# Designs tried in a protein design run: designed miniproteins, single chains, continued (3). Part 86

Each design is a single chain, and the fold is of that chain. pLDDT is the mean over its residues in the fold that is shown.

## One batch from the design tools (miniprotein)

Design m11164
Fold by ESMFold2-Fast:
Order: sequence, then C-alpha cells, then structure tokens
Structure m11164 (fold): chain A 73 residues (1-73)
Amino acid sequence: MSQEELDAEVAYALALMTLALVRNILRQAGKQEEADRLYEEGLPRIEKAFQEGNVEEALKIARDLVARGEALL
C-alpha cells in the first residue's frame, strides 16, 4: 500500500468508527430515531469520500458527526 492509500483507509475507518460510536451514544441517551437518521445520512457520505479517496472530506464528516451527536444530546 502507498502512504496515500493507507491514509485514506485510516480516515475512512475513523469516520466509520465515529459514526458507530455517536450512534451508540445517542441510542443509550434514548435518541434512537436521531441515531438511526444520523447513520442513514452519514454512511453514504463516508462511502462516497472513500470511493473518491478524499481524506479531508472523510475527516470533516467525522468532525461533523461528533458535533451533530453532541448537539442532539
């Protein structure tokens, strides 16, 4: 793997882990509908960023997910 490919894979993994973590936190807080909506909206965005090799967009999505999750709590 090139360093660029590795960085993209790491960014993608971090975005997916962030999505799963925020979803679980919202569910534990009784925000199940918000958790499911966040996942349904977030997953296609992460997949697109990965397909485009856009590391910056994947990291931006992860940051946006944290901010949105925090705002919903």
Scores: mean pLDDT 80

Design m11165
Fold by ESMFold2-Fast:
Structure m11165 (fold): chain A 71 residues (1-71)
Amino acid sequence: VEELLKKAKELMEESTRAFKAGDAEKGLALAKEASRLLKEVSSKLSGSESASTYTAASLIEIGAEFDAELL
């Protein structure tokens, strides 16, 4: 789970770099891939426990880092 979250973070960082380089299409594709990985984490956890809440919190945290890097 944590490994997938790290990979999603790396994709968000790469997406930010693509946006900075003016490659919006690549940036969007990378951000979409990161979102897909986070959904896959939620699916694998398939849990009747706070898995969706944990995943949502992780999405917010990754999104905040994405915005911070754009600045």
Scores: mean pLDDT 65

Design m11166
Fold by ESMFold2-Fast:
Structure m11166 (fold): chain A 82 residues (1-82)
Amino acid sequence: SRAEIDRLLAEARRLAEEALKIAMEGLKQGKDVTKSIGLALRAIGLLFDIDLMERDPTVTLDQARALLARARALLEEAKEYL
């Protein structure tokens, strides 16, 4: 259902935003600059993909689940470096 897709995309957005916040805080604290920049760019790219899917009425449930999985993996990686 579209409601389920929208819920998954909203969760993915929250996780991607948290990952970006962690990466930006890492930069502010002078942690591994290359890693922090890499994580920030990946989070920005993921947020761009989420924005595109939120505007696309043809998005499938499987595509939304895959995007959520990407967001979860990115957040786990970001948390591992804090």
Scores: mean pLDDT 87

Design m11167
Fold by ESMFold2-Fast:
Structure m11167 (fold): chain A 55 residues (1-55)
Amino acid sequence: SARIRALADEFLAAVEAGDGASTALAVELQRLLVEAGDTALEAELSARLAALPRG
């Protein structure tokens, strides 16, 4: 879903920037992923988060 990918990009940018908005974005992203039932996209986003240079 284009909406979920756009929100994921915003979430990852907020995490990298240390923005407090990352918590609200994470909650909304999780809600949309559950609603969509897209396990493959969820796995992709988990891998992207783990690969962030912050850590």
Scores: mean pLDDT 74

Design m11168
Fold by ESMFold2-Fast:
Structure m11168 (fold): chain A 71 residues (1-71)
Amino acid sequence: SADDVLALFQRSADETEKELREAGASEEDVQEVRDLLLQAARAVVAGDFERAEALLREAQEKKKEALEKAK
């Protein structure tokens, strides 16, 4: 169901948020990555899988950038 998809992405977003905060990433960077993951979840629910894939890729790249800035 749509609720199950949103719950799965919410858990992923929460885990990513914890990882970024523990690494010392800024709150702004943490929120940007979280927002991208939740936008991807909404795209999946809407059936827009091309947009979902693009947003997930962007979230992955932003996560890498945030982790590098935290070093």
Scores: mean pLDDT 84

Design m11169
Fold by ESMFold2-Fast:
Structure m11169 (fold): chain A 105 residues (1-105)
Amino acid sequence: DEAEEGARKAEEGAEEAKKLAEEGKGKKAAEKAIEAANYAVRAAEAAKGEGGLRALMMAGSGAMGAGVASGLAKLGADKGAAETAKLAGETAAEGGRLAAEAARA
């Protein structure tokens, strides 16, 4: 199922973003958060219906956060980029999880 695969990939990306953020690698953490958010959005689109819409809103919030993290990294704010990327990845993983649940309903 594309929703379940996207959710799994979003979770993997979020875990990688968290590890990179804990290492202070804000730019790399932001890149992984963006990957996680893209997978979460794909999972939400595959889920469809009302549950898919809730998942898409959560995944979209993760994508926005990942974009902010990327911007911070470009400005040299590596610590801020790392913290923002970690939160964005967690939000994207939640969006993916909601999408997988909606697809099973």
Scores: mean pLDDT 87

Design m11171
Fold by ESMFold2-Fast:
Structure m11171 (fold): chain A 62 residues (1-62)
Amino acid sequence: MEEALEYVEEYLRENGFDVDGAYEAGLELVRAAYGELTPEQERELTLKIIGAVLRVVGEEIE
């Protein structure tokens, strides 16, 4: 999970803040690491990834 958030942040910084691409990359990494997620776990991880994306974008925009 921490690795997924780090990759999302790096992807945003390196790819001109492609939010959709960063979100998908983060989700794929989480699913690969954890395998089959419960609906609750997937929801929690999705919200954390969204939060990380919004934070990085907010820092760069101001």
Scores: mean pLDDT 69

Design m11172
Fold by ESMFold2-Fast:
Structure m11172 (fold): chain A 68 residues (1-68)
Amino acid sequence: DLRDLAAELIEAARAGDLERVRRILSLMPDREAARGLLSVRDAEGRTPLEIARERGHDEVAALLEEAA
């Protein structure tokens, strides 16, 4: 479900796992669903994009920005 995918996306962004991020985004049926997934926040209130940026995962951050 969307909650499980959101948790997975946060973990993938934290790890800098570009392939896992691509796979998760490919499961979204449209841009509205993708944007909903990208707007989720972790326990500290950070989005997947913010986590990727903080950790210097530039490729993951670029992919997440494109999907938003």
Scores: mean pLDDT 82

Design m11173
Fold by ESMFold2-Fast:
Structure m11173 (fold): chain A 94 residues (1-94)
Amino acid sequence: SRAVELAREAYRLVEEAYRLAGKGNVPREEVLALLERAIALLEEAQRIFPDPELARLIAEMRALLAQLKAQPSPETLRRLLETARRALELMEKL
C-alpha cells in the first residue's frame, strides 16, 4: 500500500541520516533535514491509514528529533532509527 511505501522511504531516510552522522564530515543541517523529511512521510502515512500506535511512534520521533536538535547524541539518533524501524514493522503488519 502507499502508506507502507511511505514508511519504507521514511526508514530509508533515517538509515541514511544515521550513516551520514557516523561519517562525522557531513553538515548537521543535512542530517536533521533527512530526519524531518522521514517524520513528514510517516505523518502522511498516518493521514492515509490512521493508527494510534503509528501516531504514538511519530510523536516519539518528534520528541527525539527535538532532543537531537538541542544536543547531538549518538544514543538519541540510534533511538530514532529504532523507532523508525518499529513504525515500518507496524505498517507492514497492517
Scores: mean pLDDT 87

Design m11174
Fold by ESMFold2-Fast:
Structure m11174 (fold): chain A 86 residues (1-86)
Amino acid sequence: MEVVITLEGASEEEIEEVRKIAEEYRKQGLPVELKVEGDTVTLTIKNVTVSQEIGYILWAIGLELDGVPVKIERDGDKTTITIDLR
């Protein structure tokens, strides 16, 4: 399974935090890809288990409950989570 997390309107501090998360995942041997385009950050995590995918979805739902706009899309074995930080 693949999880794609996109942060829109991310601050410079939030972008650096995502970079640190990507480095931690790489240290754990997880295949991750990080793309930064202006204030948009996309983190792609490959070889995600079902339990890990559920964890990411629950985290995103928690953000939505806190008033952050979140969009969750699922297409086959790919889950895309878009978070609007503006």
Scores: mean pLDDT 80

Design m11175
Fold by ESMFold2-Fast:
Structure m11175 (fold): chain A 70 residues (1-70)
Amino acid sequence: MAEKAAELAAEAARAYAAGDRERAERLNREALELIEKAIKEGGDEAGMEALRAAVEAALSRREEVEAAEA
C-alpha cells in the first residue's frame, strides 16, 4: 500500500500543478488514509516516514501559498 500512497501523492502534485486543486486535495487525503493503514499494519515504517513527509510537504505548500496570497 505504501507504493499506492506514493502514486496518489504524485497524482495530487500533478493535479495541483494543472490547477485542479479540488482533485489534488482529494488525492492527498486518499494518500494519507493509505499511509495510516500501512502504519497500523506495521508493514513499512521507514518508507511511511518518508512518504508522510512528502505528503505533508505538499499540503504545507498549499497552506503557505494561501497565506502568501492573503
Scores: mean pLDDT 69

Design m11176
Fold by ESMFold2-Fast:
Structure m11176 (fold): chain A 100 residues (1-100)
Amino acid sequence: SLLELLRKILERFRENVEKAKTKLEVEMEVGALELAVSVLLLVARKENAPEEVIRTLEEILDIIAETSEKVAKAKTAEEAKEIALEGLERSLEVVEEAEE
């Protein structure tokens, strides 16, 4: 399912953020996540996925956009990673609620 694929994308994002050494690497990972979820939303719309799936992807894109803005303002790699992982946890919560 698209939500299972989304979970795999989010878990890969966790791994990549945890391995990141610089603020720039965290910013690049957040950008890559935004692109991946945007493509998934485009596919969901073309395949007439359930409205709940489309709303879930849109809500997660909003969370990623907020996360990207906060990461840009971070002063250290450690702060950027904390912000990125917080955005990830919020995104995973949205996925869990959509699967209920």
Scores: mean pLDDT 89

Design m11177
Fold by ESMFold2-Fast:
Structure m11177 (fold): chain A 70 residues (1-70)
Amino acid sequence: VDWKKLVEIYKKQLEIDPESAEAWHSLGVALAKLGKLEEAKEYYKKALELDPEHLGARENLKKVEEKLKS
């Protein structure tokens, strides 16, 4: 899977629909896979701002925050 290509695809989707919690979450996942944990954290938070009950974003945010504290 080309995570860099997925980042660009999700960024373009968010230019069209910036309220897509799932697109913000997917962008965060792709950035986390690329080791960009600070950026992934910001995008998971954005997903949760739009959908506070998004289980995937909540769990992934917790994991990224734990890695950043190490």
Scores: mean pLDDT 83

Design m11178
Fold by ESMFold2-Fast:
Structure m11178 (fold): chain A 58 residues (1-58)
Amino acid sequence: IEEAAKRLVKRYPIGTLEEWKETIKDYIEKFGPFKSVEEAKLIPGVNDEEAEIIIKNQ
């Protein structure tokens, strides 16, 4: 999840690395585990590459 959060911070400089990590964790706890890129993209701002990273590292 840290790699996905780092990418999000670079693309969206609003918020910190820790805030993005907490957002990803919160969505995984509420809606996960994610089984597809489409499900992981429920996390606001996540693209296809970041979704794949989240799925493999959740």
Scores: mean pLDDT 76

Design m11180
Fold by ESMFold2-Fast:
Structure m11180 (fold): chain A 55 residues (1-55)
Amino acid sequence: PSEKELRREILVAMARMAAAVGDLELAHRLLDKAVEEGLLSEEEAEELKRELESL
């Protein structure tokens, strides 16, 4: 895997962990960071945010 792919997976995993402990604001910031860095599309981030809010 590329460094870019690993970085994306780490940020998404961190966002999932933040959501699991109830820190949805941190989860959203981590996903926004991934979009800012070009690792995730805005649409992918919004979809993940909806998924995490439903946990």
Scores: mean pLDDT 82

Design m11181
Fold by ESMFold2-Fast:
Structure m11181 (fold): chain A 98 residues (1-98)
Amino acid sequence: DLEERKKRAAEAVRRAAELLVRAAREAGDEETAELAERVARNIVEAINNAESELELEVAVGVAEIALAVFRTAALNEGREDLAAAADEALRLLAEEVE
């Protein structure tokens, strides 16, 4: 059922974003927290608007790419806290969206 998969994917993206937001706020980095919330909101909207399996797969793929980019950027900036949160978020997304 496409609608049930969309709900699971949207929830997984929200939970993944919460990990990044929490790590950023614990470090006093509100800008990164707001960025993570904005990116997640846009991806969740794309998931909710998906009218096909392909559109859903692309939206989930964009979430995975966004998390991988966050991880790489965090490592380049010496932000091991954000890199660890992004890695955990990637694992969570993979487990929830089979």
Scores: mean pLDDT 87

Design m11182
Fold by ESMFold2-Fast:
Parts: sequence; C-alpha cells; structure tokens
Structure m11182 (fold): chain A 66 residues (1-66)
Amino acid sequence: SAAETAARIQRLIDESLDPENREKAVDELARLLAETHGVDPETARRIAQELVDGHRARKEAERAAA
C-alpha cells in the first residue's frame, strides 16, 4: 500500500543516518522508487541520494540547535 511504501521510505532514510548503512539504504530506496514510481534506475538513485542527504542535513541542523 502507499502507506506501507511511505513508512519503508522513512525507515530507510532514518537508517541512512548511520554512515555504514548509507549506501545500502540508498540502494534499497532507489529500488523502491523505481518500482513504485516507474522512474529509471539512475534517476531513482539520484532522488534517493537527495532524500538521504537532505534528511542528514536536517538532523545535523536540529542537533546544532539543541
């Protein structure tokens, strides 16, 4: 379902905050985006990287503000 897909995307983005999990999370997220949105694999990977990097930047800003 769309809700299950959204939950998995969020989980993968959160897991990517661990540097050891980043590449695996990007790979899984790119696969999920390609399968659910019908984008080509290279575009899906670019989007996955942007989502991961954006989330990390937000968490770093949150930590700095605390």
Scores: mean pLDDT 80

Design m11183
Fold by ESMFold2-Fast:
Structure m11183 (fold): chain A 120 residues (1-120)
Amino acid sequence: KKVEELRKKAIEAAKNGRIDEVFKILSELGKYGPVILAVDEDGKPFVYDASDPAARERLVELARRAGENFQPDSPTIGFANDKADEAFEEILRAFLEAVARARGQTLTYGTKDGKTFTAE
């Protein structure tokens, strides 16, 4: 009941560009589990359960496709609550690597552990 209401509010806040409200609602959803709000190939926002392996695979695929077709005005970056930080990092990495490949650019990024990675 309350989870469904919060998911709907997050989607409406995202549609209206109210990013601060999206963040607040996703933090409330953190009481129920790890969630990520992302946009699909049509730019429609949806809330995904980051603990679901099928949802994580879908999010990684959406991130790769968003990166390959990245435009500056595209809503291609999602938002995660505190419970989904690890899943969001994986999804963001897939997005950035796809952007680098699609643009013919070399992407170099570092991790918290000081290790660097390069994607071409």
Scores: mean pLDDT 69

Design m11184
Fold by ESMFold2-Fast:
Structure m11184 (fold): chain A 65 residues (1-65)
Amino acid sequence: GKATELAQKLAKGEGTEEDIKELAKLIAEKGDEDYAEAVADSLLEAGGITKEQAELLKKYAKEAL
């Protein structure tokens, strides 16, 4: 699905801030704030995003809920 494709792109370090916002909105559609945090932390551990980008993903997901 779209969320998986965006997560893979971000995990490779190829994603933009717009990709982070789109992924956050798709996660929010599932109504799971804990899932957004888990995804952000997973992408950070993979080295594909910075800690600032991980916090941005968490923020956008919360705002979209």
Scores: mean pLDDT 79

Design m11185
Fold by ESMFold2-Fast:
Structure m11185 (fold): chain A 65 residues (1-65)
Amino acid sequence: SPAFEAGLAAFAAGDYAAAAEHFAAADAAEPSPLNRAAAEMARALAAGDYVAADAALARFAALAE
């Protein structure tokens, strides 16, 4: 989806706050566990919560496969 692509671009640029908003918009438009996990991962990274980010990354990686 365009929102998910925008989220990936923001994430690659290190803008985790913008990435979280885009991934949340992607999940709102097209609900999926992958979109939700991506939003949670980016949100945790934006907050500097590396424990939550690590847990969310594990969920995202499992769902992406």
Scores: mean pLDDT 81

Design m11187
Fold by ESMFold2-Fast:
Structure m11187 (fold): chain A 72 residues (1-72)
Amino acid sequence: DIDQGVADILLAMGDLALKRGDYETAVELYEQAVKLDPKNADAYRGLAVAYEKLGDTEKAEEWRKKADEIEK
């Protein structure tokens, strides 16, 4: 569970970056979380929110759909 543990930390850091308005850092952290745990729906949702905040609505919709797919 090392990869899952690190992914959870990256997810939490991404959430913190979103709250601080650091959307580019949030994207980087969530992308790393997804790389370590590809089934982490929360990280894909975080990516969707971060891209929406950056004005990239197409990327936001792409990641939201991915999160929905993983959630079942």
Scores: mean pLDDT 82

Design m11188
Fold by ESMFold2-Fast:
Structure m11188 (fold): chain A 61 residues (1-61)
Amino acid sequence: SEEDRLAFLRGTIAHLRGVIAQLEAELAATTDPAEKAHLEGLIRQLRDTVARLEAEVARLE
């Protein structure tokens, strides 16, 4: 059902936001330029994924 799909999407978004927060904390603690670039890339990809999922939630409501 759309309600089950919405619940799944919201749960996934909440989980990914938690992952992003952890990666941002790692980025803040990191001094190695290569590791910073890698973490920035991962954070950007996850933020893009969250934005797409949020658009899907908005479309279903």
Scores: mean pLDDT 90

Design m11189
Fold by ESMFold2-Fast:
Structure m11189 (fold): chain A 85 residues (1-85)
Amino acid sequence: SEAVENLQLAGGYVRKAIALSTNEEARKKAEEYAKKANEAGTKGDVKGAAEYLIKAAEVILKESTNEEAREEARKAIEYARKALE
């Protein structure tokens, strides 16, 4: 499914954004949302998974000062939104 492929890409970009972030609080919050996205995905809830991945990426965009982390977070949002189309 194209939606599942876009969710996998979004999840990969969220993991990169978290790994590149130096803000411990942002990493923890984003990891919690990524965990919820994985739980939704394992239940076949594509919409829930995409929404949680967007929330994880938005935490990095708001709280992280690392521009590379922010760029990966923007890509995560792009692919998560494509999964909802």
Scores: mean pLDDT 87

Design m11190
Fold by ESMFold2-Fast:
Structure m11190 (fold): chain A 66 residues (1-66)
Amino acid sequence: GLQEKGEKARELMRKLLAEGKSLEEAAEEAYEKFGYPSEERKKILREIGEKLRAIGDEIQAELAAL
């Protein structure tokens, strides 16, 4: 199912990251290999970017509170 397909894509992404690829390169390659269309891959990359940005904003907020 879609859940299993996503899990396999994430496993490949982790392997590519371990091989030294960037998060963006690893995600794009992994999701492409499992047949995710271009528009869906763009959405996934955007979501990853938003999550990374939110983490960065949280760290900055914590530092500002010190």
Scores: mean pLDDT 77

Design m11191
Fold by ESMFold2-Fast:
Structure m11191 (fold): chain A 73 residues (1-73)
Amino acid sequence: MKEYIEKARELIKSDIDKAIEYAEKAFEEGGDPEELLKVLEEIQKEAGKRGDTASAIRAIGLEIEVELEIKKK
């Protein structure tokens, strides 16, 4: 779980698609939601800088899912 978050963060600048995939895996495995939200924010910022609308939308969607999971408890 934590390893997926770390891998996602490592890949943000080199392979944003894989960074999002690792973030999705971290979420599925019940990783730390606060750390996951930080990584997703970093992915969104990088996608925005690149004009990568698809990756930005994907990261925003996952962020919403993580926030909803936190609220459900």
Scores: mean pLDDT 80

Design m11192
Fold by ESMFold2-Fast:
Structure m11192 (fold): chain A 80 residues (1-80)
Amino acid sequence: SYIDELLAELDRWIATLSEDELVEALKERMERAAKELSEAEFKALMLALAAHIGERLPREVAARAVAAMAEVWQKWEEEQ
């Protein structure tokens, strides 16, 4: 699925990118997903990513990543 493919991409980013690069890559990818997915699919993706990030990253890095996702979510809601 789209979600499974993106979670696999996220795992590659976690393994290869710095914290700052990971946060920026996540923001760019989420902005793209917001344009590609329906509202329900985008909400499902955000929940799956937040859960995956919480399981895979140190608390401090997870907090930064989730904050970046929240910024994309807020912008998406403003465009509805």
Scores: mean pLDDT 81

Design m11193
Fold by ESMFold2-Fast:
Structure m11193 (fold): chain A 98 residues (1-98)
Amino acid sequence: MPKITLSGPTTVAAGGTLTLKVELSGTDKEYVVFVNVYDAATGKLVASSEPVLIKPGESKTVTITDVGAAGTYKVVARAFDPETGKLVAEDSITVTVT
């Protein structure tokens, strides 16, 4: 079963840079991963990474600038099959901006 793992800091300074790690396991296929940042209070999309192609056992660094004002954000990584467009795995973390 394909699995994506998202890791990163639990806190970041307002106006700072959020550096995240994405890793793919449980599969022999490549997937396209998108990382999206949502304001937890409004549910609004505030930032997105460029899509990254990730291979099994590979770790990719994703950097997001302008993460937003002070508050709580939900960061979601989603892996899509590039042939079918199907969502196959996701992982999320909560980041507090202070």
Scores: mean pLDDT 80

Design m11195
Fold by ESMFold2-Fast:
Structure m11195 (fold): chain A 56 residues (1-56)
Amino acid sequence: MSERLREEAERSRRVSEELREKSKEYEEKGDEVKAASLYTAASILEAGADFLEELA
């Protein structure tokens, strides 16, 4: 039963990393609002992954 929660947590961490990379790209372009929004979304996914790992 913990396998699916672990897999989902890993997937969420992967997506979080991708969003952080995109956030940096928008920061380089000077789009602070989009960069901040992507960084916030990444942080939410990372927190969700931590919670799923605790449940696994």
Scores: mean pLDDT 81

Design m11196
Fold by ESMFold2-Fast:
Structure m11196 (fold): chain A 101 residues (1-101)
Amino acid sequence: SKAEELAKQAVEEMRRATTPEDFARALENVRKAGEAIAKESGGAALEYDRLKRQPNLTPEQQARLERLKAESTERGDKAQKMAEEISRALVEGTRRLAEAA
């Protein structure tokens, strides 16, 4: 997913940051990754709520609703893991920058 790609990039950039300028760029990528995770996870939740409340679902809409329901735990777990990896990289990067000062 786009969120997974951006999260991976943000973590990699943060781990490679060695200058204040690199760190600032990595922080911007962390922000973009967080936005993508929130949009993807939140978008799925909103779509589920809309479909659940919609009368007379088409077969395609019904299949989408069932898929969103079935994937809800996996989506939550993936979002949490991405957030934890970003958080860990950010803490470690901040510590490295502070030690270099």
Scores: mean pLDDT 80

Design m11197
Fold by ESMFold2-Fast:
Structure m11197 (fold): chain A 82 residues (1-82)
Amino acid sequence: LSEEERREIARALAVMQAVVALKSGNDEEAIKDIDRFVELMKKEGFSDEEIAEALRAAADVLEQHGFTNAAEYARKKAEELE
């Protein structure tokens, strides 16, 4: 896979994870889902930069649906990875 394809896959996975987190019904569970996502992406060999970009995409989805605390947490995690 090209670097660009890897970034697109990471973003798509993060967006899907954000959608799944919305089904948990609260920010606390969504935050736990974000932590699990980060650990899984690291295990699969995604770079910190790819994960950070993916988390920002997920944060936008969470924020659009009113999960403001989870969105802020995802952005903070992205910043910590850079």
Scores: mean pLDDT 78

Design m11198
Fold by ESMFold2-Fast:
Structure m11198 (fold): chain A 72 residues (1-72)
Amino acid sequence: MEASERAIEFAREIEEMLKKKVSIEELIDKAREFGADEEVIELLEKAKEAPEEEAKKLIVEALEKELKRLIE
């Protein structure tokens, strides 16, 4: 299975950001920088307003959708 160079770059940037305990707003900015579609941005925006457990699910869903887009 092949991953694009952009998918690897996105994964590395997100891993570094998560290690630095960045805010959801910074994750949204990084997703926009990589050209994420509105669906991914909307999931991250919902995560900002959600309780912790729901926010984690929304963040994971958004990041998985963006990685799939970059692999295609």
Scores: mean pLDDT 75

Design m11199
Fold by ESMFold2-Fast:
Structure m11199 (fold): chain A 66 residues (1-66)
Amino acid sequence: DAVDQTLADIDQSLAYHTGTTLSDEQRAELRRELERIRAVAGSPEDERHEAALPLVRLVSRAVEAG
C-alpha cells in the first residue's frame, strides 16, 4: 500500500531527524492528505503539487512540535 509506505517513510525521517514519531492522530490526518494526493494522481502536475502542500505543512508542524 503506497499510503502506508509513505507514512512509514515519514515516521523514519522524523525519528532520524527529531527522535520522534507520528502519533495515531497525526498518522490518520496524514493518511487522509495522502489519499487526497492519490485522488489527483494523473491530473496536471500543478494540481498534484497543490494537493501536497497540506501534507508538507503537517509534516513541518510535527517536526516543530518534536
Scores: mean pLDDT 67

Design m11200
Fold by ESMFold2-Fast:
Structure m11200 (fold): chain A 71 residues (1-71)
Amino acid sequence: LQEELEEKIKKARELAEELRKKGRLEAAEEIEKLVERAEELLKKGDLEGARREVNKAIALGESELREIEKE
C-alpha cells in the first residue's frame, strides 16, 4: 500500500511536469498542491487520506491531458 502510494505520487509529479511543458501552469500548480498534501498525510501514516489526495492529483492531470489531445 505505501509503495503503491509512492508510485502514484511519482506519477502525479510527472503529470504536473508534462502539463507545465504544455503551458497548463495552473493545473500543474494544483496537482503539486495535492501531491504535497498526500506526502504530508503519508508522513503521518494516514494512508487512506494520502490515497484520496494523490488520486485527485492523477485524475486532474489525466483530465487536462485529455483536453489537450482533443484540441
Scores: mean pLDDT 81

